# Designed miniproteins, single chains, continued (3), part 30

Each design is a single chain, and the fold is of that chain. pLDDT is the mean over its residues in the fold that is shown.

## One batch from the design tools (miniprotein)

Design m9084
Fold by ESMFold2-Fast:
Structure m9084 (fold): chain A 99 residues (1-99)
Amino acid sequence: DHFAAGAAALDAGDYETAARHFRAALEREGEDNAVLLTLLGMALLGLGKAEEAAEYFRRAIAADPSNAAAWAGLAEALRALGKDEEAAEYAAKAAALEA
């Protein structure tokens, strides 16, 4: 339910509601769920919380290094923080995983 509610909120651009539901889902499903960590990172990016988003994307990558969305999200967060060179490296990793 928290996953479905969070996904619906994310789709609607309600990033605060999405983040709350994904946090609740993580408490239920376990803190190392790569999909939930990635979705929470995406919601935090929508809120302009790039540093916090980057932390969640790094955790998602640690849980599942094959999760292309987490690498792409980390690249976007780093770009928002002005770290363009690091962002380009991680965007390339995301693209390689989608091949």
Scores: mean pLDDT 86

Design m9085
Fold by ESMFold2-Fast:
Parts: sequence; structure tokens; C-alpha cells
Structure m9085 (fold): chain A 75 residues (1-75)
Amino acid sequence: MKLTPEQLKRIEKEIRDFLLGLVRELQAQGKSKEEIIAEVKKFVDDLIKRYSNNPEIVEAIKKVGDEIIEFVKKL
């Protein structure tokens, strides 16, 4: 399935907003950067498996996941 650039951008935003929310929740729980990165990676891997039949969505998940992991490393 070919997604429009607008649809892909919306999907990326929804994934980013969700992962940032997860990071904030884990920080509020007193988790370390390493624990937060591990949980983000686990969630990203689960999403990739769930959407494995949609290559464009998988690429969006990987892109946003990497972005969020780099963000957490800089906290």
C-alpha cells in the first residue's frame, strides 16, 4: 500500500507523540535513561512485528523510534 506524504507524516506524528508520552511516564516513574531506551526499543520492535506487512509504516516506525532513542540519550 502506497501512503501519501501527508498520511505518512500523520502516522510519524502519532508514533512520535505516543513514544514521547511513554518517555515522560517512565521518567515520572524514576526510570534511568538505559531503562527508558530499553522500553522504547521493546515497544518499537512490537510495532514493527504488528505492521510487518506494511513496509512504509515499518520505515516510519524505525525512523521515529531512532529519533526518540537519540532524544533520550541527550536528556
Scores: mean pLDDT 83

Design m9086
Fold by ESMFold2-Fast:
Structure m9086 (fold): chain A 79 residues (1-79)
Amino acid sequence: TLEEAKEYAEKALEALNEGDVEKALSYLERALIEAQKAGDKEAVEYLSNAIRALKEGDVESAKEYVEKALEELEKKLKE
């Protein structure tokens, strides 16, 4: 669901802020699956980009993409 995608994305951002890249990747993969099930194309793109950035060691870009994904998920949840 959109709510589960948001919860996992929030947990991923928390893990990134704590420096736990492995935990963040796990949560981002779960958030991506939930966003795909919910049909949120914009959130899927941002979450996919966040995962790629993290795998490349770019934590700063990954955080930006997760924040953008959260904005899209929150927007759809409020509508």
Scores: mean pLDDT 84

Design m9087
Fold by ESMFold2-Fast:
Structure m9087 (fold): chain A 83 residues (1-83)
Amino acid sequence: MEVDYEALIEEYEKRLEEDPEDAEAWLHLAGAYFRQKKYEEAIEYAKKALELAESKDPRSGLAIAARRLLADAEREKEKIEKE
């Protein structure tokens, strides 16, 4: 199946309009931008997801996933800026 990242972004943006503290929605939005190679947006949204997830439980799988995605996005951005 083809993953439509544009549709996923619209879905999670709608969820965030209803609940801006939905760390899971911020994480999925960051992931979608990361897959589209929009690393600046991926970093911004992953930071938001991490801040919200860590405020609730820094040991949660969501906080771990957000931290990993943030590190991956920052690494890919540096790689592009260096190449």
Scores: mean pLDDT 80

Design m9088
Fold by ESMFold2-Fast:
Structure m9088 (fold): chain A 74 residues (1-74)
Amino acid sequence: MKEKLEQEINLAMAKIMVAVVKLNIEKGKADEEDIELLERALELLDTVDESDEEAQRVREEAERLKKEVEEYLE
């Protein structure tokens, strides 16, 4: 029970981090801190079951956004 709750919290936090980075990209204000947020989101998602469809979608979005921010900073 506690472990499942922790996974749900970690997924929710990862979703929030991804949303923050997405907003920063839309505002043209993405920076190195956004890459760090996406890396933290991915780390949190590693605690969630890989068969979770929602977690998989959030992971895919985080990976895409990280690539976009890296290209923006180049």
Scores: mean pLDDT 80

Design m9089
Fold by ESMFold2-Fast:
Structure m9089 (fold): chain A 67 residues (1-67)
Amino acid sequence: SPYIEEYKERIAKDPNDAKAWLELGDALLAEEKYEEAKEYYQKALELDPNNEEAKLNLKMVQRLLEL
């Protein structure tokens, strides 16, 4: 994804940007990088524990890693 570098830059400037962590997780999920996507969704949830998108996608990625 061309946006991965943008999200990494946002995180470098503000590591509390929960949306940037979520977007990075989504980008890695699209590239089937499930282990990395899981880590970034976990970070997004640490910063924003009520984010339903991050919860749903984390659950999905965890199931994909069991295959």
Scores: mean pLDDT 85

Design m9090
Fold by ESMFold2-Fast:
Structure m9090 (fold): chain A 76 residues (1-76)
Amino acid sequence: SEAEKLIKEIEELAKEGVEAAEKGDITAAIGQILRIIGLILDSELLPLSEEEKEKIREKGEEGIKRAMEALKKAKV
């Protein structure tokens, strides 16, 4: 489904964001976070169920949190 594809894309972006943060590539890590935010916003405009949109939002929020935590750890 389209929702499953978006969730997988978000998970890959989150993984790349965490890896970039761990390597000290702050710009790349922030870039991946911004891409996740974009996918969450775009999902609201797609013909998806409310449940599918909620799952996308939840996965996006999890991914952003993981990348931000990695960035905070890299800076302190």
Scores: mean pLDDT 85

Design m9091
Fold by ESMFold2-Fast:
Parts: sequence; structure tokens; C-alpha cells
Structure m9091 (fold): chain A 82 residues (1-82)
Amino acid sequence: KKKEEEEKKKEFEKFKKELEEEIKKAVEEAKKKTKELLAEAEKDPSIALKAVQEMMRLMAEVSDKIVEARKKLKEKKEELEK
């Protein structure tokens, strides 16, 4: 009984860790792209609006991934509770 609860907890922690790593990678990629877009806009101010719109799009994608990850974590927790 206790061993099965420990196994379920390990499965949940592994799932959570995998989702956290995916979000972390998405955030780091968005940070890289944002830095590149800022550097490009500094060289050519005429693209500043386009750069801002692209940065907003990247932030929205990261936000959506975080919301989806939270939903998956809740679903996984409920699934493991039987």
C-alpha cells in the first residue's frame, strides 16, 4: 500500500519535472529570440513595431505553454489519486 503511493508520487514528480524542463527551455528560447529582436530593432528602428509584435507573440506562446502545463499537472494528480 505505502510502496504503491511512493511509486505514484515518483511518477507525478517525474511528470512535473519533464513539464518544468519543457517550460524552462521554452522560456530560454523566448529570451534568446527577444534579445535578438531587440538588437535588430536597435540597428534598424523602422522594424521596431514588427519586433515588438513578434516579442508579444513569443510571450503569448510561453504563457499558453505554462497554462497547458498547469492543466496537465492537475489532470495527472487527479488521475494518480484514482
Scores: mean pLDDT 79

Design m9092
Fold by ESMFold2-Fast:
Order: C-alpha cells, then sequence, then structure tokens
Structure m9092 (fold): chain A 94 residues (1-94)
C-alpha cells in the first residue's frame, strides 16, 4: 500500500523523523527503486544509526543492485546491533 505522500508530509514537518525516512525507503525498495531506497535509508541511518532494521534494509537494497560486498557489510552491521534481526540473519546465511 502506497503512502509516499503521507511520509513526505511527515518529513516536511520534521526532517529529523528517522522513522518516516525509513518507511519511505521501504516503499521505494518494494517498488523496485533501489537507488532511491538507498538514499532514504542513508538519511534514516544518519538520524538513527542504531536501527538494525534500517541497516538490514540498506543491505537488501544493495543486494538487489548486485553489490554483494556492501550488502554483506550492512547485514553484519545489523547483526552487530541486534543479533536477533531475522532479516539480516536470513539474508547473510544465504
Amino acid sequence: MESIDYYQEQIAKDPNNANAWLHLGAIYLYNGDYEKAIDYFQKALALDPNNADAWALLGLAYAKLGDREKARAYFEKALALDPNNELARRLLEE
């Protein structure tokens, strides 16, 4: 379900809303716009660098672009922050 306008409005009101950047990145990732997803995940991580899910999703976006080295590094970063992060564990083991 597309909520781009909603999250863009939240960012316009508060550009420090890391969660809004994360959700916008996830929408673009799901729609196949991997480069936009990466930009938005990087903005979310600049505001909240301890978000393991954001690191895992950034890794997934790089994996979709074929950059396996960056994908692996970001999955390892997610697991360093949260060893129980299911997404990072599943993608790193594969």
Scores: mean pLDDT 83

Design m9093
Fold by ESMFold2-Fast:
Structure m9093 (fold): chain A 85 residues (1-85)
Amino acid sequence: EIEKLLEEIKKEEEELKKEIEERIKELEKRKEELKKELADAPEEERRKKLLELEIEIGIELIELAVERVVLQNEQKKLLEELKKK
């Protein structure tokens, strides 16, 4: 059953990796849209809005990265258990 759990964790990690990639693409599109929306805005306002979006993006990416690290740690623990007879 430990081998089955390892396969499930590996599948979840691959799914998270794909989700992160899709999320990055979505957030890049949001940056492009925001830049177009703010094209005629003052530089200070553009800088502030872009920074706000970058912070929002950073938090979301950190959350996904933490989730992935948790899965990797679970995988390492299960692998260590498999080495014990």
Scores: mean pLDDT 78

Design m9094
Fold by ESMFold2-Fast:
Structure m9094 (fold): chain A 74 residues (1-74)
Amino acid sequence: KELEELEEKAKKGDREAQVKLGELYYEQGDFEKAIEYYEKAAKLGDRRSQVLLGKLYYELGDYEKAEEYIKKAV
């Protein structure tokens, strides 16, 4: 129930809900879903999500994308 409510908020454009879902999926090791929700928040101008995407791409070995997102956050 609580996860479903968070997903509905994220779908409606709630930036904080999108970041929280990204964090939850990252902790569970679901990096594809973590990237999806961080991307949604980053497109809404969330600098924190841009930094987190950079870190996540770096951990996955995609250094070019990691650098791109970190530069957007600065």
Scores: mean pLDDT 80

Design m9095
Fold by ESMFold2-Fast:
Structure m9095 (fold): chain A 65 residues (1-65)
Amino acid sequence: MKKVIVVHTPNEAVKKRVLEEAKKLFPDAEITEIEAPNAEEALKLAEELLKTHPEYIVLFGVEPL
């Protein structure tokens, strides 16, 4: 089973959208969500996850600011 990590900012609309996309793209995958305080920290977390666990799929949900 593939593991999908969803990294998002605390904006609830962004969170809902990226989680719904993750479920549509990977309906049988284990989905884990991580909340970051802003887009910069979310990017750092996603990069560290991919560096440590290249087998994970990381989806990114941030506002374009």
Scores: mean pLDDT 77

Design m9096
Fold by ESMFold2-Fast:
Structure m9096 (fold): chain A 88 residues (1-88)
Amino acid sequence: RLAELAELLRRQAEELREMARRFEEAAREDPERREELLRKAEEARRLAEAAEEAARALEAGDVERAARLLAEAEGVSEEEALALLREA
C-alpha cells in the first residue's frame, strides 16, 4: 500500500524534474519571460524534492512526515494530507 504510493510519488518527482528542465530551457529561449519561467522551474523542482522526500518517508513507514512534506508542497494542511494518504 504505502510502497505503491511511494513508487507513484517517485515517478511524479521525475516528471516534475523534467518539467523544471523544460521551463529552464524555455527561459533561455525567451528573455521576456525568463524570470517567470525560472520561477516555475524552481517551483517544479521544489515540488519534486518534496515528493521524493515524502516517498522516502512512506518507504520508512513515517506517514506523518510524508503528510507534512506533501502538505507544504501542495499548499494544504497536514491533517488534510494525512487524510488523503490514509484514503489512498
Scores: mean pLDDT 76

Design m9097
Fold by ESMFold2-Fast:
Structure m9097 (fold): chain A 77 residues (1-77)
Amino acid sequence: MAAAEEAAGAGRLEEAAALYEEAVAADPDSVLALMALALVYAAAGDRERALAALDRAVALAPDDERVRAFAEFLRAQ
């Protein structure tokens, strides 16, 4: 995950998305990986994939403040 975080921070969104997609494939219940993937897709302008990843994160952790805040932000766009 650290390499994917560095890629996202550096603006390498395609590389970051691929790394987080791999992380989600390895652990489909990872709220952190789903949140990170949703953020990367949103930054890339892919609202549909961002919302899909976020909806999965919300289903796994509906009471997580970070997940709720980002869901509210993204849905308001």
Scores: mean pLDDT 74

Design m9098
Fold by ESMFold2-Fast:
Structure m9098 (fold): chain A 79 residues (1-79)
Amino acid sequence: SMAAMEAKRKEALRRYIDALTKQINTLLEKHKDSDSKKVALYEQALEYLKEAERNLDDIEKAQELIDKAIELMRQASLG
């Protein structure tokens, strides 16, 4: 059913948000005293992940917010 598919996608996104949040928190601890620009990008990525969690009833919006967080993490890794 559509409801079962939506519930499955919400659980997958929730687990993905949890995994990314844990990864960012680890990276913040590594960089907190060495690179203020990386810290700012990781903190912004965490805010997008928190918004994604609040918007899990809108799968497309949650995915867009997760994608924004991933792009910020990528930018931080390059700088």
Scores: mean pLDDT 86

Design m9099
Fold by ESMFold2-Fast:
Structure m9099 (fold): chain A 72 residues (1-72)
Amino acid sequence: SAADAARSARQGAAAARAGESAAAHTGMYEFKKVSPNEEAAKAGYEGALAGAKGDNEAAARFSEQAARLAEK
């Protein structure tokens, strides 16, 4: 729904800002074992970028993918 897409886009924009801020403050990326949970986080971040662009529909799609990945 449009309301769900708008909510996902807003959360995506906030996550994108947090990700950019974290990247700026982090000198190095921790190379720990990559779990499926990290793929969910990446999908969520990509949704955040779409939300930051104002593409609510794309943001909703990425957010749903992130949710599905987070389930397992």
Scores: mean pLDDT 59

Design m9100
Fold by ESMFold2-Fast:
Structure m9100 (fold): chain A 81 residues (1-81)
Amino acid sequence: EVEELRRRLEEAIREAREARAAAEEAWAKAETIEDIQRAVGLRLRAIGAGEEVRLLARKLEELGDFESAERGYEELERLGL
């Protein structure tokens, strides 16, 4: 169902945006080894969220929803993921 995949894509995009913002903020504020470890963990979470966006965009592309797929890829490019 294309509509369900579109909904999941929008959810994944939101998660990727939040994760990237959290990772950037944590990295910018990192002063201790513990802060750096936390920032690295958040960066890995952002990468994982980006991969979910990519997988959903690819699935939508396979189903012929090129507009939604392109939206997902453009968001990944904007987020640097």
Scores: mean pLDDT 86

Design m9101
Fold by ESMFold2-Fast:
Structure m9101 (fold): chain A 89 residues (1-89)
Amino acid sequence: MQLEIEKGVVEIALAVMLTALRNEKVPEEHLEEIRELADRVIAALDAGDYAAALAHAEELREYLREVGASEEDLRLVDLVIERLREMLA
């Protein structure tokens, strides 16, 4: 039950981040790549591969930094990374 709650929190955080990026008018081509990276995090979580999920979340954070995402948007992906680290501990 606790792990299912943590997965739900990660999914919500990623959805909130994508909504915030759309509101900040990030170009659609970058939003598509961000969705693809977020989908890889979720797929790894569904497979129970928390290490892969963490690696994909770190890739997502790097891409967000490269496209000039705000510090607030990066905060949401940082929350995902911290949750995944807790799952691995």
Scores: mean pLDDT 77

Design m9102
Fold by ESMFold2-Fast:
Structure m9102 (fold): chain A 64 residues (1-64)
Amino acid sequence: SEAEELGTRAMEALRAGDYETAKELALKAVQLALEQGDEALAQLILREMGEVDPELAAEVEAEV
C-alpha cells in the first residue's frame, strides 16, 4: 500500500540521518494508514521508528 511504501521510505531517510524527511514521510504514512482504518500498520510504523529514534516517533504520534 502507499502507506507501507511511505513508511519504508521514512525508515530509509531516518537511517540516512535525514530526520526532516523521515518525519514528513512518517506523518503521511501514519495518517494514510489511519485514514484507511489500518491501525495495525500505523502502530507498526511508529514502533519501528521508535526503535531507532523514540523522540521522533513520539513527535509523529502527537501530530496525527
Scores: mean pLDDT 85

Design m9103
Fold by ESMFold2-Fast:
Structure m9103 (fold): chain A 72 residues (1-72)
Amino acid sequence: SGLLERLEEAIKAGDDERAIELVRQVGEVAETALRMGDEDAAEHLVRGLRKLKEKASPRVQEEIDRELARLE
């Protein structure tokens, strides 16, 4: 949750570099949750990325798409 909030702030600020770093962190946390069998935590993070993609720049959208492809 706090990680998705920081990502939303970075997107709103137009800070693509920070947003990309945060997207990668969300992906790593979601992948770890899946490996540990915490499907609810992984689903929460994936849904957060999908919602934030709609507000993101093209560069950040590409990074979100790469992380979603890894998790699906």
Scores: mean pLDDT 87

Design m9104
Fold by ESMFold2-Fast:
Parts: sequence; C-alpha cells; structure tokens
Structure m9104 (fold): chain A 58 residues (1-58)
Amino acid sequence: MRPMTEEDLEEVRKKTLELIEEEMKKAEKEKDEETLELLKKRKEYIEKNISFKKLAEE
C-alpha cells in the first residue's frame, strides 16, 4: 500500500476524468443522448471533487 499524497489523488482524478471524456465521445458518436447526459453529470461531480481543497479556499 502506498501513501496517497494530494498529487496522487489529483492524478487519479485526472485519469478518471479522461476516461469519462472518452466515454462521452463514444456516446456522442453513437448519438446516445441518455448515456451522454449521465456521463456529463458524472463529469461535473468529479470536477467538483478534483478541486476539493479549492472549495475551502475561495
């Protein structure tokens, strides 16, 4: 088990966000509006959590 620094958490968040963006592109190509909307909501949720510390530091 490795200690998770803020840098490690940011890397994990970035990778997850990239995966969601790839899924969104696939949904757009397939014209699957329902999946695209779900992925957009997931992206927003993750984007909020990526800057967890910035929320405290307006």
Scores: mean pLDDT 69

Design m9105
Fold by ESMFold2-Fast:
Structure m9105 (fold): chain A 81 residues (1-81)
Amino acid sequence: GREAAELALRAGRLASKTSKNPTLATAGALGAIGGLFDDELGRDSSVSALGGGESAKRAAEDGGDKEGLELARKAIELARE
């Protein structure tokens, strides 16, 4: 949960620098922050981390950000565990 949310946040931040859709990258980062907040409250953060990762992935694809795309994919994989 937490590690997936942290990776999704990193992917969203990185994608926001290169993305043609910075709003989508920001939405991904905010979703990941929600996942981190849920983890601190002992809630399941996987759904927030998955959503954040998928939004960051789309933003990275739009911007051609290969590093952000890889981080988003890792976040999605960890959120599915």
Scores: mean pLDDT 67

Design m9106
Fold by ESMFold2-Fast:
Structure m9106 (fold): chain A 91 residues (1-91)
Amino acid sequence: SELVEEAKRILEKASDLLAENPGDELTLGVAELAISTMAAVARSQGKEEIAEILRETGDRLVELARAGHSPDEIRKVTEEGKKKLEEAAKK
């Protein structure tokens, strides 16, 4: 699914930005906007489960980055989100 592949790509890019710039408010805002925009696109296409996975994963990534958690924790949450997206695509 093109939407699922785009969603996974956005999560990876956001995760990379957050891991490279821990605690940077501009980076937090950019990552949050990218994920929320992708979630809105998914919802507009009737893919509510994909949108919800993106929002939940995005919220967790921003929370971890804002709290100063390590890149390893950010990577773990990103991989969990990607797995959920793949599972939702195989229904």
Scores: mean pLDDT 84

Design m9107
Fold by ESMFold2-Fast:
Structure m9107 (fold): chain A 65 residues (1-65)
Amino acid sequence: AQSYYEQGVRRLGEGDLEGARDLYERAIALDPTFARAWQLLGTVLELLGDHDRAAAYRARAAALR
C-alpha cells in the first residue's frame, strides 16, 4: 500500500493526475484504512473535476482520522 502511495505522490508531482489516481486507488485497495491515500485520491479527483467523488473520498479519509 505504502509503495503505491509513494508512486502516486511522484506522479502527482509530475502532473500525471490520472496516473496518481490509479496508484492511490491501488493503495486503498490494499489498505482501506490508509486515510492519507483516501485524502490525496480526493484531491486528485477534485483536480480532475469529479467534485462529488472527491467530497465522498475526503469524508472517508476524515472518518479514518
Scores: mean pLDDT 80

Design m9108
Fold by ESMFold2-Fast:
Structure m9108 (fold): chain A 58 residues (1-58)
Amino acid sequence: MEEHVKKGEEYRKQGKYDEALAHYAKALEEALEAGDQQGVAEIAGRMAEVLREKRAAE
C-alpha cells in the first residue's frame, strides 16, 4: 500500500495523472483487501484530487 501511494504521488508531481491513478488504484485494492476503511477513504481522496488536477491541467 505505502509504496503504491508514494509512486502515485511521484507520478502526480510529474503530471502523469493516468499513471498516478493506476498506482493509487493498486493502493486502494490493498486497503480494501486489508479492511482498512481509513486507508480507503484517504486513497479515494487522493484519487479525487488527481482527477481535479487532470481536468485543470494546461
Scores: mean pLDDT 80

Design m9110
Fold by ESMFold2-Fast:
Structure m9110 (fold): chain A 119 residues (1-119)
Amino acid sequence: AIVVTESGGGTVAAGGSVTLSGKVSPPVSELTSVGWLRQAPGQPVQVLGAISAATGQRALAPSAAGRFTISLDKAANTAYLNISNAQLEDTATYYWVAAGPASGGAGVRGAGVQLTVTG
């Protein structure tokens, strides 16, 4: 089974930077991709981006591309989401989704990391 353990949430001031992380099991080499979702209060789930585990190719949603960076540390089996110049609208629960051949294509989502941005 795929498990995602997320960390790095909490509170950040507007204009600040924060890095959220998710450790995946099994090893990243056994995965197809790692993706990032967020859900702001009262809003639908939004896709932020994904990285191919095999190639390292990255895709960010256009709304995320200016202030968000995604990265994958294969040796540490950890995926990162860095948010620069945090805005009040970045207040949301953030989720990692790990997909592999055994996940049935839907991926396995972690429990979520809550981030609050204060102004």
Scores: mean pLDDT 78

Design m9111
Fold by ESMFold2-Fast:
Structure m9111 (fold): chain A 96 residues (1-96)
Amino acid sequence: KVSAVLIDAGTNTVNVVAFDSNGNVVDGRIYRGTRALDNPERLADLIKSVRKEYPAPIIVTGTATKNPENREAALKAGADAVADSMLEGHELLEKH
């Protein structure tokens, strides 16, 4: 049902948005505070929980991805791609 999930890991806010095959938002959640700011482990835990909830490609973007440790942790946790910007993240969603 869900065709792709975008995780926008910003400085103070993490947005998780699930899309269907037509590009419509099916589900979304906003986390405020410490998730992306705590460390790579927090980001990995979030991605693992999203992976269990949605059997769909996960693309991670946002300021957290500028840290190489966060990029590596995201991929190891099951993210299918890491994007350097929101624009690149949206382009990757269209391909999945």
Scores: mean pLDDT 71

Design m9112
Fold by ESMFold2-Fast:
Order: C-alpha cells, then structure tokens, then sequence
Structure m9112 (fold): chain A 55 residues (1-55)
C-alpha cells in the first residue's frame, strides 16, 4: 500500500505538473496512485484531485 510520505511526494509532483500546464496529466497520475492508496494517503490524493478538478 502507498505510504503517506509517498502520497505527499506524488502530490508535490502533480502540483509541479500543474504549474507547467499539464493539469490533465497531473490528475491522471494522482488517479493512478489512488489505486494503491488507503487511509490518510488516499484522503490526501482524493483531496488534491478534487481541488484540481474544481479549479
């Protein structure tokens, strides 16, 4: 299962992609990571995905 530390690193990478204009790719990467995420890690990824989709 994905750790909280790994989820935070993935969120940081996704935010970097968004800053470069690759929002759709960032959401896809977060959704892929979500498949292996549970608990707090899953909540972090879901929150970021929701934030980017409601931009």
Amino acid sequence: ALSVEEARRIVAGARQLVSQGFTALAIRELEEALKDAEGEARELLEREIQSLRTL
Scores: mean pLDDT 83

Design m9113
Fold by ESMFold2-Fast:
Structure m9113 (fold): chain A 56 residues (1-56)
Amino acid sequence: SEEEIRERADAIAKRLGLTPEQKEIVYELLRLSREHPNVITPEQKELLEKLEKAVS
């Protein structure tokens, strides 16, 4: 759900001390990864995996 994606982006932002603007970028990448995985670059996917591991 969008709420789940937003919560994950918020957790990543808090863990890494991201700005509100950077948090919105993380949210958009997470949303795209879930809804349209074919438009995510390999570099963006690697970044998301690294960010998610930092929160886990």
Scores: mean pLDDT 79

Design m9114
Fold by ESMFold2-Fast:
Order: C-alpha cells, then sequence, then structure tokens
Structure m9114 (fold): chain A 60 residues (1-60)
C-alpha cells in the first residue's frame, strides 16, 4: 500500500540522517514526494517539499 511504502521510506530517511548521509536522506525524501504526487496526495507532497527545501537550506 502507499502508507506502507511511505513508512518504509521514512525509516530509511531516519537511518540516513543518523548516519549523516545527507545525500541519501535527500534522495529518499524526493522519492516520497514523487510517490505522494503520483497517488494524488498533494497536501503531504507539499509538506515534504517544504521540509526538503528547509533541509537543503540548512546544509548549504
Amino acid sequence: SLEEKIEELKEKASEAALNQDNETMIKILEEMIKLLKENGDEDRAKYYEKLLEEIKEILK
């Protein structure tokens, strides 16, 4: 299901963050956004897009 895939990606993103693997974390967040958009969940997609922009700003 969509929710199971999102939860798996969230777990992987958290693991990447703990390992300070920012590139992998960003890629996983981009995959989540794409998956949410493909399934018509624009509200959650916008939430993660904003979060991703904030993360990229901090990492500059």
Scores: mean pLDDT 85

Design m9115
Fold by ESMFold2-Fast:
Parts: C-alpha cells; structure tokens; sequence
Structure m9115 (fold): chain A 66 residues (1-66)
C-alpha cells in the first residue's frame, strides 16, 4: 500500500515522505521493471541505496496491484 511504501522510504532515511511521493516511487519502480531494468538499476535510478531495498519496493508494487 501507499502507507507501507511511505514507511519503507522513511526507514531508508527519507524525511517528510508524502502519500504523493510514495505513490510516484511505486509507479516509477513498476515502470522501470516493465522496461526490463534489473533490481540494481532500479535501486540506482530511485536512489534506494541497495538492491535489497529495490526488491522490497517491488514486492509493495505487486501488493498494490490486487
């Protein structure tokens, strides 16, 4: 959910994360995955700091698609 994505970004050190920011990050991660980007490329593009963080974000994308 957007709320879980917000908490995820806050755990990574992002401050004052809004619902709009969380939604944009989820949409961008999905777009990059559809383009065939690797977890490493997604992590780098979104500034997540690790491949593990990118994988966690992509799980949240999949949950949002229900």
Amino acid sequence: SVEEAKEFLERLGFRDVTDEMAEKVLKKAEELRKQGKSDEEIANELGLGSVEAARELLKLVDEEKK
Scores: mean pLDDT 79

Design m9116
Fold by ESMFold2-Fast:
Structure m9116 (fold): chain A 93 residues (1-93)
Amino acid sequence: LTPEQLEAIQKIFKKFDEEGPEVDRLRKEGRKEELVLENSKSIGFRLALEGKSPEEAAERARELARKMGVEEIEEEAAEIARKTNEETKKLLK
């Protein structure tokens, strides 16, 4: 490749990286899923300290997943919150 061809290719790739709706959406969705799963642990822990049930923690995690637009991980987030809530309550006994 000539330097001019390489520069043109890099410019096209930069445009796809910065303005490509699919690539940007996938990156943002990946971050949202990770954030929801991390926050689900915090929800489980905090609600356990408040004396709330694992089912209440699970429902709060599902609500968060829906609000963040990552409904596909709704049940995974709920399960993480439920387990964290149960484990926290065991430690408090």
Scores: mean pLDDT 73

Design m9117
Fold by ESMFold2-Fast:
Structure m9117 (fold): chain A 81 residues (1-81)
Amino acid sequence: MSPVEELRAAKELVEKAKAAKDPSKAAAYATAASLLLVAMEIEAELPEEVRKLVREAIKAANAGDYDKAIELLEEAIELLE
């Protein structure tokens, strides 16, 4: 999977967290997105500006700020395209 595809997959997981009615299910999707983003940072060579956006997105997702996480991931995708 390319870094762009991994960012899109993480964004989809955060969108599922936002749509979830069950807080435990929302937290599980947010955790899955965070782990995918961490794995991507380990495996991929990313520009520093993209790494900063990814780290902020992980923080936002873990804080339950799914809208901010989605926005940051969209910005990261745009920088790589």
Scores: mean pLDDT 83

Design m9118
Fold by ESMFold2-Fast:
Structure m9118 (fold): chain A 90 residues (1-90)
Amino acid sequence: MIELAKEAIELAKRALEAAKRGDIAGAVGSILRIIGLELDIELNGIKLSELEQEVLRLAYEAAKAALRGELEKAEELLKKAEELLKKLEE
């Protein structure tokens, strides 16, 4: 399950990088992939810990903030997601 959280963070990072370059289409593509991960989790009945769910939520919120041009908020949310992921890897 940690791998899904890692993938969501990576997609959120790509969304932020795309948004910083003004590549809104790239940011949208990354968000759609995060939505795909959430659907796969739901459809396959995958049980996530509360911490894993929080990482996924923060990554998604960061990607959405980046798409809205809220770059500082996106960076803050992404940093929180990465800090929680580090706790999961211990």
Scores: mean pLDDT 82

Design m9119
Fold by ESMFold2-Fast:
Structure m9119 (fold): chain A 68 residues (1-68)
Amino acid sequence: MEILEAARKVVRLAGLPDEVAEPIAETLKKYGLDREALRKAAPELSKRTGIPEGLVENILLATAELLK
């Protein structure tokens, strides 16, 4: 499964706009599937998207899990 496809699936399941999937996919492409790296990326992505940090972190981790 492509990273962007996985991100879209998780973002839609979370009830967020489809446009959020691209920043999520870019973050996973840049930092990989490592939990620590993704948690570190969550604050910046939260500022970019306007989504709460905890929710962004959960979406990143869920998308990474789907790609395993």
Scores: mean pLDDT 82

